Designed miniproteins, single chains, continued (4). Designs and how they scored, part 52

Each design is a single chain, and the fold is of that chain. pLDDT is the mean over its residues in the fold that is shown.

## One batch from the design tools (miniprotein)

Design m13793
Fold by ESMFold2-Fast:
Structure m13793 (fold): chain A 71 residues (1-71)
Amino acid sequence: SKGDEIVRRTEERLRRLLEQGNTDPRAIGKVVNDALDEAEKNLSPKELEETLDRIHLVVQRLGDEAARRRA
């Protein structure tokens, strides 16, 4: 689905930032905001809500992974 594509691309972009050691909030924020804009333009209200939840979980999961790598 379009929502699945948006989540997958967002995770891929965020993971690239993590692998490069780029934890700049502006860079992360841009990836997330671009995903939110695409979701709002292309998804139904229900799919949008589900996609926003999935993006939030991806951000949290990768943030936790970054924290573990620094420990």
Scores: mean pLDDT 82

Design m13794
Fold by ESMFold2-Fast:
Structure m13794 (fold): chain A 73 residues (1-73)
Amino acid sequence: SVDELLKRAEELKPVNPGMSRLLRTTAASVLYLQGKYEEAAAILRELGDEYAAAGQTDMAAAYNQWADDILSQ
């Protein structure tokens, strides 16, 4: 379930941030397929902010654009 993915992602943030980001991206994709666009976009923006904080500006821009695209449907 999405809740299980997000719980596992939170647990992994301090020890495996890459896997945490992958699980949150997967959760956002599942929410999108369920029509939960606002919830999916919120997760993608959180990931965009995290990439920006890490200096990964291209990834940050990509995730923020993905969130905007979901909400423009």
Scores: mean pLDDT 88

Design m13795
Fold by ESMFold2-Fast:
Structure m13795 (fold): chain A 76 residues (1-76)
Amino acid sequence: MAKERLIAAVEELARLLEEHFTSRAESEEKKEEIRKKSEELKKQAVEEIEKMDLPDEELERLAAEVEARNAELRAA
């Protein structure tokens, strides 16, 4: 559960960042760069989370931090 929550939060973060920056990108080249970088970072983050052997409490704390960042991005 805790890892699933963190993964979901990170995936939402990647989606929000991609949407936020691509909508403001002026060139197709910049949009492609943002999309590729977002996909790469998301994949790396998920792999890192799956390798974590932290206690559930720590994973939940990290998930809450990412969720807070997601809330900020949704408000922007």
Scores: mean pLDDT 78

Design m13796
Fold by ESMFold2-Fast:
Structure m13796 (fold): chain A 85 residues (1-85)
Amino acid sequence: SMAQEIAEEAKRLAREKGPEEALEEIVERIAKEKNLKEEEVEKIKKLAREAYEEALKLGLSEEEAVAAAAVAIYNEVAKLEAEKK
């Protein structure tokens, strides 16, 4: 699934660049792919940070937390795309 592919790529980016840079790159890639507006990009950046922190509270590793945040962003973007119809 797309969510699974995003999660695996997110873990890879976290290993290579660290969690903060990985999340920023994931947000940038999704924003470009889905042609998101600046305000929508800000919304998903906040969601990413919240999802990452929540995953860490649950005892997940930084890599797993970045993956969880990436999946959360993907779901929010899918919702935003549906609302534009």
Scores: mean pLDDT 82

Design m13797
Fold by ESMFold2-Fast:
Structure m13797 (fold): chain A 93 residues (1-93)
Amino acid sequence: MAKLEAEIELAFAKMAAALGDVESVEKSLKKIEELMPKLDEESQKEVKEDLKLLAESVEEITEIQVKLGVPEEEARKAAEEAKKLLKELIEKM
């Protein structure tokens, strides 16, 4: 089911974003983009809102990473790239 696959990819994107793994975020977002045309309008809205919430949460994750000893510039750069990928996908929807 396309909705379940999109939800699984969203979960992977959230985990990858929390770890600063931008490459895994990009891979999951590409799969979500491919799945979007297969979803009904209601499911598309739900996925879009979840992506927006993830984009907002990335700043909080970055602050936690910096407090845990990740270099600020590294954490900020990964967060900015992840946020950019999320915004680009949301704008395509």
Scores: mean pLDDT 80

Design m13798
Fold by ESMFold2-Fast:
Structure m13798 (fold): chain A 103 residues (1-103)
Amino acid sequence: SEEERRWEEAARILTEFLRERARLEGAEVLSIEVRRDANGTLTITVRYRGPDGEERTTTLVFRSLEEAIAALRALAALYRNQGREELARVAEEAAERLEELAA
């Protein structure tokens, strides 16, 4: 129950990050599907329409909170390298929220 509660909160944080990222990229979120496997793996599938009008699907798979935090921190670094400061900020904020949850 405690572990399940942490994963529910992590899924919420990640979903909020994905929606904010889409907004900043000018994308329209069409659906977000969240699934947790019996082995504890979290899978988030996002279907969206980009600013070019094309539909795309992205799937994110996390086996632990530590993996999700590392992925968000890596993504923030990548966005900063690309000069995408606001995207870097929202990725860092999501990582920090997950770190608080993992403590």
Scores: mean pLDDT 85

Design m13799
Fold by ESMFold2-Fast:
Structure m13799 (fold): chain A 79 residues (1-79)
Amino acid sequence: SRLDELSRRLEELLKRTDDPVRQRLLESMHDAAVRALEKGDFEMYELLKEAMDLLAQNVPETEVLEKMVRRVREKRRAG
């Protein structure tokens, strides 16, 4: 299932992340991604997957958060 794929992805990303703050962010993003899938919000799901990948690549947390905030704001303006 997509939930199983998402859980496996989280496990792989956590193995690449040694910073406890980044690990907690990955877990929080995973929880949000699960909720997005349950609601059928595939745009939010894809955004969260992208953010998790950036964190695992050691992109600064502030840059990842700024990108997420920008995309959420764009989605709200488009409605």
Scores: mean pLDDT 76

Design m13800
Fold by ESMFold2-Fast:
Structure m13800 (fold): chain A 88 residues (1-88)
Amino acid sequence: SLLDQLFEAIKAGDLEKAKELTEELVRRGEDLAATNKYGLTPLELAKLLGREEIAEYLRERMVAEGYSAEALEAFPGVEALVRAVEAV
């Protein structure tokens, strides 16, 4: 899926690919706050991995698309994050 490709681009630190995939997701009306198998959104994964440029781009695009402040600041609860890490 495009969302899975976006997560892979974030893991790779590929800013240009992350931008292309984000624009395609927006064009299709897909949810930028959709989560991976660990309950992480693309923005949360970018923050977790220290992908500052990708995180900034995603945040700005989500603001432009009308996402709430709660969605922009959301991080998995400590319990959800612990479960995700322990499953790896």
Scores: mean pLDDT 75

Design m13801
Fold by ESMFold2-Fast:
Structure m13801 (fold): chain A 82 residues (1-82)
Amino acid sequence: SEAFRERVVAVLKEDVRELQRLGLLSPEEAEELLAQIERLKELDEESFLAAVEAILAVQRTTSNVAAAVAGVKDEIARYSAL
């Protein structure tokens, strides 16, 4: 649903801003990620759900914070290019 999509995008954007505040993302990395997250809203429902599942899979399987951030960045970049 549109409401679900908006909530997911809002949470991801808040997470990016928090990671930037903590010094885990540069300002340039944060700006790029925020733009890519906006592009996720343009995906069809199947592709959007696949993106969400891929992000959650990285978070579930990766306990190292830096590696988890890198993995989530890679998934967001991959799906934003569709």
Scores: mean pLDDT 84

Design m13802
Fold by ESMFold2-Fast:
Parts: C-alpha cells; structure tokens; sequence
Structure m13802 (fold): chain A 70 residues (1-70)
C-alpha cells in the first residue's frame, strides 16, 4: 500500500504531492524499507511523464547516497 502511494505521489504533477513523496520515502528508510522504496521509485522512473521520471531519478539518487553512508 505505501509503495503504491509513493508511485502515485511521484507521478503527480502537483508539487505538494511530490513533497509528500519525499517524506514518505524518508519514512520508509527510517522503517528499514529502503529497498522497497527504491523498487517503487524505479517503477515510477518508467513513467511517460518526463517530470515524474526526473523526480523519481532524483529520489533514487538521494536514497542511494543514504545507503552508501551505511
């Protein structure tokens, strides 16, 4: 359920929804669900919407940097 919501928020053209997507992805990291969040973002990066693809890639990069610190 959270993964589906993350994809929907990332694919939204609304900037507030994208901000919520960022918060949800970070919450999933805190909960130890980073791999699930990355899989959902990778799926969103295949979107037909160019802005959604760009945002998904930015979120993937952010989470990968957090994981690299581990």
Amino acid sequence: MEMEKLIELVESENELDRAEASQLALQLYVDGRTEEALEALEEASKSENEKSKEFAKEMIELLKKILAKE
Scores: mean pLDDT 78

Design m13803
Fold by ESMFold2-Fast:
Structure m13803 (fold): chain A 83 residues (1-83)
Amino acid sequence: SLLEENRRFAEERAAMTPEERRRWAVEMTLKHVQEDVELLKEQGVDIDEETREQNIKAGAELLGLSEEEVEKIKKAREEALKK
């Protein structure tokens, strides 16, 4: 059920170290970027670079991501655009 899935999700995150949580957040962001790029390509929608960078920075600040992690996300977006 969705309730059990949400509970498991929350428990897994709570059991993580701060480093593991940040790593998980980066992986989820990378997965989301791939799906988002696919959808936007399908619909013929372009997101400008400024909006893209601002969204990444906002997410990084909320999650406490390092500059290296932010750059990793940016590179993953470029990689997704090439697929």
Scores: mean pLDDT 68

Design m13804
Fold by ESMFold2-Fast:
Structure m13804 (fold): chain A 83 residues (1-83)
Amino acid sequence: ASAEIQALRDEAAKLRQQADDYLAQGEQARADYEARAAAATPEEAAKLRRQGQGLVNGYQGRADELQAQADALLAKAKELEAS
């Protein structure tokens, strides 16, 4: 592969790693808030689960953006490789 194709693949891999890191942070937030909710009153548990879900949704959205960017770079790399 040309240096340009490799650079696109390397950048896509970096973006995918960042997306995976955000998803891991989301799962850690879910686990943390669920553990806190399990030790709380029912009323506090509901609030903690909503807060945890909000964080998970935020991390998921950021991961989705980075994944879309990575997919676009990989599509460009495939087009250049086919040329």
Scores: mean pLDDT 89

Design m13805
Fold by ESMFold2-Fast:
Structure m13805 (fold): chain A 82 residues (1-82)
Amino acid sequence: APEKKHFYHEGSNELGDTKFSMKVEVETEGGENKVKIEAKLETPEETKYEELEFELEGPISLGSSGFPVFDGEVKSYKSKSW
């Protein structure tokens, strides 16, 4: 069986009383890739969450920043906000 690979990237920024954070997780197995993006926006009045999930077919390589770069087709798309 092909080796399963896992990539993880996390970033955050802050502007005044607003905080933004993002997590990107990529799993590869065989010729299939699954990308999950979780974003959080926090203000003094509310907190918003957004989750995006993609199933991708094609190669993924590691970019110069260590962030996965996808070159291929999107097989499926799923979005959730709360």
Scores: mean pLDDT 58

Design m13806
Fold by ESMFold2-Fast:
Structure m13806 (fold): chain A 107 residues (1-107)
Amino acid sequence: MLEKLKSLSLEGKITFVSSNIAKIESLELIRELAREVTKAILESEDPGYRLLYLDSLKDIDGLLSVLTIEQSIALVEGSIEGAEEVGDKITVKNLKEVLEKLKELKE
């Protein structure tokens, strides 16, 4: 799955993750897929993909309509890891705020 994702275009990576993430039982795999997609988006020169994917992670109600709370947490955690690897401190800060809200909902 991760090897397949790495071979796809940026649009293909976003589509692959959005189409498959709800079917993935491994939270570790969800984090790895989210990390790779987030890195690819942040390294891109197209701001539209940042808005389409990263800003969608701020829509907690939208996430929970298709994912479990545990899958949503794993997705955001992986996205934070990808942003940290790229050095995007603003994206890291914004996603950590989303992660805290998700963790509060789990308790």
Scores: mean pLDDT 80

Design m13807
Fold by ESMFold2-Fast:
Structure m13807 (fold): chain A 87 residues (1-87)
Amino acid sequence: SAEELEREKLLAVAETLLDFVKEKAPDDTEIIELVERAIELAKEGRLEEAERLLSQAMLRLQEKYGDEFVKEAEERVKEALEKVEAE
């Protein structure tokens, strides 16, 4: 269904972002916890709330680490989304 695909896409975004933050900023426990909470909400089908937390996480990453850091995160997310769309 369209809702299941939307959930899969949001989960791919959240999980990719979590992996990126753990690799590039492993000591940022606040942002890691925020993304982990977004993953749990997405798994529960609470997509609007999950998207809000992911947006908050991206804004905080931009504020702390700058535009190039966020651009790298967005590139990894784009690759993950392309894989979901191909399945």
Scores: mean pLDDT 86

Design m13808
Fold by ESMFold2-Fast:
Structure m13808 (fold): chain A 68 residues (1-68)
Amino acid sequence: MLTPEEIEELVAEFRERMRAAGASDEQVARETAYLRALAERMAREGVPAEVAREALRRILDSWLAQLA
């Protein structure tokens, strides 16, 4: 399961990727809050860390694709 530290590291990585893609500070704040909450939920539900990381990456990739 993802630890709180692993979740914060993953969110920090996603935040940098969003900023690099041209997302506004507001968009970054909103999406990172959503992804963090989802990661915390998956950890509470016992989702394996590797499965959770793959799912979160897919969600971010889909969101980044919509950003043009």
Scores: mean pLDDT 86

Design m13809
Fold by ESMFold2-Fast:
Structure m13809 (fold): chain A 55 residues (1-55)
Amino acid sequence: SDEIIDKAMELTGLSRKAAEGLVEGIRNGIDLRTLAHAGEVSLATVRKVERLVRE
C-alpha cells in the first residue's frame, strides 16, 4: 500500500493524503474521469495510477 502511494505521488505531484484518496477511489471503482477532475490530474495520469493499483 505505502509503495503504491509513494509511486502515485511521483506520477501525480499530489500530497500523500490526496494520493491516498486517489488510490482508494480507484480501488472502490469510482469513475476515473471523476477522480481526474477532483484531483486536477489528467485522465492519462489517473490511468497510470490505476495500473499501479492493479499490481
Scores: mean pLDDT 82

Design m13810
Fold by ESMFold2-Fast:
Structure m13810 (fold): chain A 82 residues (1-82)
Amino acid sequence: SDELLEEARRLKEEAIKLIKEGNYEKAEKLIEKLRELRKKIKDPDYKEEADEMIEEIEAYKERVKESEKLKEELEKKEKELK
């Protein structure tokens, strides 16, 4: 169970890194692997930590997407104003 939680933490870090790189498709595959790993966790406390990790990754992904969208909108607006 400790090994499964450690693997979950590794998957979280890799998914966050991929999101930072804009590789959302690969990040989503890692999130799916984390969800599968969660099903193998028998300890309820570790299962809760895995759920929290998934939520954190999803929240971070949305923040990065919104940031990118805002940047594109600002660049377009600057071009229109000049």
Scores: mean pLDDT 81

Design m13811
Fold by ESMFold2-Fast:
Structure m13811 (fold): chain A 85 residues (1-85)
Amino acid sequence: SLLEELFELSRRFEELVRELLENTPDPELQELLEEARLHFGLSDFEGAIELLEEVLENTPDPELQEKLEELIEIVREAERLYLEL
């Protein structure tokens, strides 16, 4: 079901954002990640994506860039499913 898929994406988002927070040493980028997390929780997917794209643009680490790209894709998929509910 769409609701079960949305739940799974929400779980993956929380796992990945936690990992990114643990591995991002820049406190300004950590703050943006926490803001993106709050926006996602409020179902403001566009706001979450904009914040995550800002983090991505300011992240020089290619492993963290890859994880941020995955996180953005999770948010985009969650937005798509949410609009179909």
Scores: mean pLDDT 87

Design m13812
Fold by ESMFold2-Fast:
Structure m13812 (fold): chain A 81 residues (1-81)
Amino acid sequence: SLSLEEIVERAFAAAYTLAAEGASAAAILDHVRRLLEREGAPEEVQRRVLAAIAAVLASTDDVAAFAARLGEVERELVAEL
């Protein structure tokens, strides 16, 4: 089984991969939600990860900006686990 940190890291990695492949914000968020549910992440962690990724998606216009901000937010969130 994965640690909570590893689950969070996989969720952010999946968001980046899907964005790089041209997936919509809705598709990215649906995939991340399903991943967090499958791996058994606590509900509070699921909410925090989804809110963080949604905020980055809403505030970035291209994949490079998304990737840079996503990495920063992942680091901040993991530090609070």
Scores: mean pLDDT 86

Design m13813
Fold by ESMFold2-Fast:
Structure m13813 (fold): chain A 59 residues (1-59)
Amino acid sequence: SDEHVRKGQELLRQGRPEEAVEWFRKAGDSPEGLTTLARGLLALGRREEGIAQAVKVRS
């Protein structure tokens, strides 16, 4: 769980929230995992919205 939280946080710093969320889900049995999962989901939501806007402009 500690390793999963650390790996997920590193992925968030690299701008890879989709992968970070998967690592945080693996840490879901810990309070730290739940908190970091929430952060990852927030970052993923914003990133996904940005991608949708870019696709709309391209299309």
Scores: mean pLDDT 65

Design m13814
Fold by ESMFold2-Fast:
Structure m13814 (fold): chain A 60 residues (1-60)
Amino acid sequence: SSSQAENERLGRAGAEIARLLAQGVPEDRIIAEVSARYGLSEATVRRLLRLIRLARADPE
């Protein structure tokens, strides 16, 4: 279904965000690159980035 494909795309985007954060890439660059690469809105990428930070054991 389209819903499953979208969830898989969001999962891949989330993994890429986590990788870029670990490499110290600035948030604005992560938003631009991930939104372009995965066809996601900047708002969606910002939401994923926030959720990833909240899910990590690292300090906010």
Scores: mean pLDDT 78

Design m13815
Fold by ESMFold2-Fast:
Structure m13815 (fold): chain A 76 residues (1-76)
Amino acid sequence: SVAEVLAGGQRVLAALRAGSLDEADLRDLGDVIREIAKQLGKKLSEEQLNEFLERARKARSEEELEEIIYELFEKL
């Protein structure tokens, strides 16, 4: 569910509030997203994850990141 995706992203949201997501934050986000996809029984390719992370790199707010996450999981 969307609520499970949002809960998994809490640590990443804290980093985003501190400024922006750096490369280490994006790696952490990738791990969180992989875990959530697995728990939801969704297949996530490396290509889909990389595309998602490049979009997430440009996010400047929790709201923007949430929209990017929703769009990813709608496609899976």
Scores: mean pLDDT 75

Design m13816
Fold by ESMFold2-Fast:
Structure m13816 (fold): chain A 101 residues (1-101)
Amino acid sequence: MLSELELFLKLLDQFEEDIRQAIKEAKSLEELKEKVLEIFQQLFSQVDDVDIRALLGRLASRVMDAIEAAKSKEEALEQIKRIIEETRKEAERIAKEKEES
């Protein structure tokens, strides 16, 4: 799990940077949604581990829901940043639980 956690945290850091770029480049929430879907497709293509794929799937669902609910790109960015932080904490909890099991 520790190696898997380290890999997932690196993927989260890359995702945060890619999202920041997508928000700068997107002209609308619809374009942002399309760019975010492409980012997730690229991330999923890099990961074969079932647990990491499950974490990415949850992250993807929450991020897409946040974009759908947002009234502006700025609101979407703020919600996504919170989701990333919560996901990081969740990954750390899962890693700790697996060490205890």
Scores: mean pLDDT 78

Design m13817
Fold by ESMFold2-Fast:
Structure m13817 (fold): chain A 63 residues (1-63)
Amino acid sequence: MTEENAYLAVILTARQRGNFELAKKVEEMYKKGASLEEIRDYLLEQGDFKTAEVLEWNIRNLE
C-alpha cells in the first residue's frame, strides 16, 4: 500500500461518517508533512478509534 492511499482511506472514512471537520484537519496535517503515525495519534486523541485502526492497518502494509 502507498502512503498516499493510506492517507486517502482516512479522508474517505471520515467523510463517510459525516465528520468533514476531521477530514479537513487530517488533510491539512498531511499537506504540512505530518507522518501517518502523527495522524493516527491525532485520531486516537479525537476518540475516532475505528478510523485510527484503519490507518494503523494501512501503516503496517506500507511497502
Scores: mean pLDDT 80

Design m13818
Fold by ESMFold2-Fast:
Structure m13818 (fold): chain A 73 residues (1-73)
Amino acid sequence: SLEEDIKKAKEILKEAAERLQKAVENGMSVDEIRKIAEEAIEKLKTLSPEVREFAIGAVEDMAKLAEEELKKK
């Protein structure tokens, strides 16, 4: 159902956000940040189109901010 897909998307987004934050805090590479985003996006591809589109955009935005923060170090 759409509600179940929204719940799954929230779980994937939370996991991605936590992994990206940890990667920045630990000074991981831009490649590692991109890998985290790619893995999250792959999980989201199985969800309904509307939920998928929104959630993928959120992952891409989080990854971009993480890359920018890493470059400031």
Scores: mean pLDDT 84

Design m13819
Fold by ESMFold2-Fast:
Structure m13819 (fold): chain A 97 residues (1-97)
Amino acid sequence: MSEEHREELIDRKVEELRADPEGSIAAVQKTMDMMIEMARILHSPRLDEIEALADQSLALMREAVARVAAGDEAGARAAVAQSLDLGDQVMDLLLPK
């Protein structure tokens, strides 16, 4: 992902969290649940790691919601960025090549 594209994704995510925090969290949770289920179907040897990373990604997204509510734009953006990085790691573990 380009730095410009990444910045646009972070900006959009922060706006989504501001407009619909519950729906945004539900969407991330659904995506992570689907990734974990795929890991189970594939009998992934990295299932525990995938579950841990997915939980961390969701926790960071919930932190971003709290920071948006507190007016901490910089903190919210940082939490979204970290959550996206962990999501990318989950994808890498699901698709080993």
Scores: mean pLDDT 82

Design m13820
Fold by ESMFold2-Fast:
Parts: C-alpha cells; sequence; structure tokens
Structure m13820 (fold): chain A 71 residues (1-71)
C-alpha cells in the first residue's frame, strides 16, 4: 500500500540520517525523502493522505529529535 511504502521510506531515511556526518548529507537525505513522499501522496485520496501525513510527521519528528540529542 502507499502508506506502507511511505513508512518504509521514512524508516530507511532515519537510518541514513544516523550515518550522515555533515549537514549537507542530512539535507540531501531529508530532501529526497520529502520529494518521494510528496509524489506518492499525490496519488492517494485525501483520507489516505491524512493518514500518511501523520505517519510521516511522527517518524520525521523522531529523527529530528535524535539529531538534536547528538548536539
Amino acid sequence: SPMEEIRKLIEEAMKKLEKAKTEDERFNVINELMRRVQEIMRTMSPEEQAQARQMVMDLVLKANKLEEKKQ
């Protein structure tokens, strides 16, 4: 399903962020993730987009919190 695809993409991006050493590397990971998620969400119904948005937000917030703790 599109929602499972989005969740998997975010999870993979989070793992890449853990390995990223520079701000540019982190920016590229996040930018690519957002681009892919945006493309998938455009093919979904508004109801499904709302569910996907919650999933995306939860995982992105967790990834950002992890990066803040490292600094």
Scores: mean pLDDT 74

Design m13821
Fold by ESMFold2-Fast:
Structure m13821 (fold): chain A 66 residues (1-66)
Amino acid sequence: SIRDEIEKILKEIRELAKTLPAEERARALTMAGVIEMEARKAKTEEELQIVLEKAKEFLKELKGKL
């Protein structure tokens, strides 16, 4: 499901955050929390799809910094 895919990405973001300097780690964990909150607020599949795309883009950005 879309929710399972978002959860998988959030787990990956949190694991990658452990490898980052303290300031970047804090930012990554904060963004993960925002994405998680947006996923919980989503009422439609269209809204969930937007959250998934946001999660994927952030993970891509985070991997680019490593």
Scores: mean pLDDT 85

Design m13822
Fold by ESMFold2-Fast:
Structure m13822 (fold): chain A 75 residues (1-75)
Amino acid sequence: SLEELEELVEQMRTASPEEQRELADKIIELLKELDPALGEGFQQVRDLAVEQERYDLLLEFAEGVVETLRRDLEE
């Protein structure tokens, strides 16, 4: 659900890099259920962010996804 996704993203804000990776995997699973294309896209972003050690970008993308889905589901 969107609420579960928002909770996972909130947890990422205070998480360690390893915890952010685990949370990102859970977000990918939820996104694939809500929007398969968005889930695949986030998985690619997660892989690149982990490779580049840019967990700040991973969080920003996760937040953007939540905002996009919330807007689309409210309309």
Scores: mean pLDDT 78

Design m13823
Fold by ESMFold2-Fast:
Structure m13823 (fold): chain A 103 residues (1-103)
Amino acid sequence: MELTFPAGLSAENVDEKAEAILEEVRRLREAAPDTKVRIHVQVSADPETRERALELAKKLEEVAEVKNISVVEGPFGDRALDKAAEYAINALRAAVERAEKQR
């Protein structure tokens, strides 16, 4: 099985969100080792935030394939990134629960 999730990284919560996604991906791989997880990373257009988010994306590469890194611009970008990260975490958590029940 191959799963792709959007992960939004903003300056405010980049460390916390990356760690949460990393933990859920590791749990999914333990419950379903044949599952390939791909992450589409979305980052704020702010250069400092982008550099930090790219470094955290490298940690995600340890447990998942990081596919596309795209820059989100505009006054609502950070809120959209926050929503994307929460969606990814919730979707991964649901996938883990399903995999654990199918053992």
Scores: mean pLDDT 69

Design m13824
Fold by ESMFold2-Fast:
Structure m13824 (fold): chain A 100 residues (1-100)
Amino acid sequence: PTPEELLDKFLADIEKHAGKENAEKLRKRLEELEESLKNKEDIINKLNELINSPDPEISELAKKLLEMIESGKVTFDQAKNMVLSLEGTLFLLELADERK
């Protein structure tokens, strides 16, 4: 499957398990975040926010991505996509904790 087909399937699975409202909230949150990430400084600021996340796995992944950006190992577009992925994962973890 293509990356676009995987994203569409992922959003459809969220709609099925979390409901249409939560799928729309996630889509809007990711769209707003993507529009806010205009330069390297925006990405670094968002990663510092994610490092302070109560989820230790999100915190560790954000630290590693920040180190990769500072060392020049990833492009701006790669870093942006990784930040969007972390935000989506955090949303799902928050949603799962509320549904126990």
Scores: mean pLDDT 76

Design m13825
Fold by ESMFold2-Fast:
Structure m13825 (fold): chain A 72 residues (1-72)
Amino acid sequence: SLEKKIEEITRELDANNAPEAKEIIIEALRKKEAGELTPIEVAELIGKAGQITGTAEYSEELVARLRELAAA
């Protein structure tokens, strides 16, 4: 479910000290559910979330994990 996916992504962001990315990623997932964004656009936003929020702890390994969780 969308809510379970949001919970899993939120836990992963907290575990990696990147909570500032939560709002952008949650909004992207909700817009995808509403048909406003494609899976590719969600993956792109996940990749850019660290740059948008200025989060230095946002690694490529975290991006890969978040994309896997978003696609599940």
Scores: mean pLDDT 82

Design m13826
Fold by ESMFold2-Fast:
Structure m13826 (fold): chain A 83 residues (1-83)
Amino acid sequence: ARIAELEARLAKDPTDYRAWTELAIEYYNAGDYERAKKYAERAVALAEAAGVKDPVAYLTLARAYKALGDDEEAEKILKEGRE
């Protein structure tokens, strides 16, 4: 139900970076790391466009990269989220 609720929310407002972050977390928890990465990348891009540094979006993206075996990219994303 939560994924469907987030997808409906994003259909109404595709610029809602918090909803993209929550959707990424839901897919990460479901073990779908490729979708978690895609949605977290969207959340980071939209938050940056809004002038917001969202630590949760960066952390979620880094976790998705690490789960996919890209530890080097995960560390870069974590550094960007702290700067």
Scores: mean pLDDT 85

Design m13827
Fold by ESMFold2-Fast:
Structure m13827 (fold): chain A 73 residues (1-73)
Amino acid sequence: DLGLEYVEKKVKEAKEVIKSEEVSEEEKIEFLEKVLKELEELVDRSGTEEDRKLLEEIKKELEELLKEVKEKE
């Protein structure tokens, strides 16, 4: 499984953090960067092309979210 269930949970948590009005932009950025770093480690450890492709797609989605958060004032 290579932690795919863990990744799904982290992606859901990341989306909820981004939607939260109580979390500062700095905290949102820090959280997203931590999740992205964890995903990069999972990509490096992925033995199958299918798992790697899925993780890369998730990583790209989170990178776009991070960019949107950083562009907010």
Scores: mean pLDDT 73

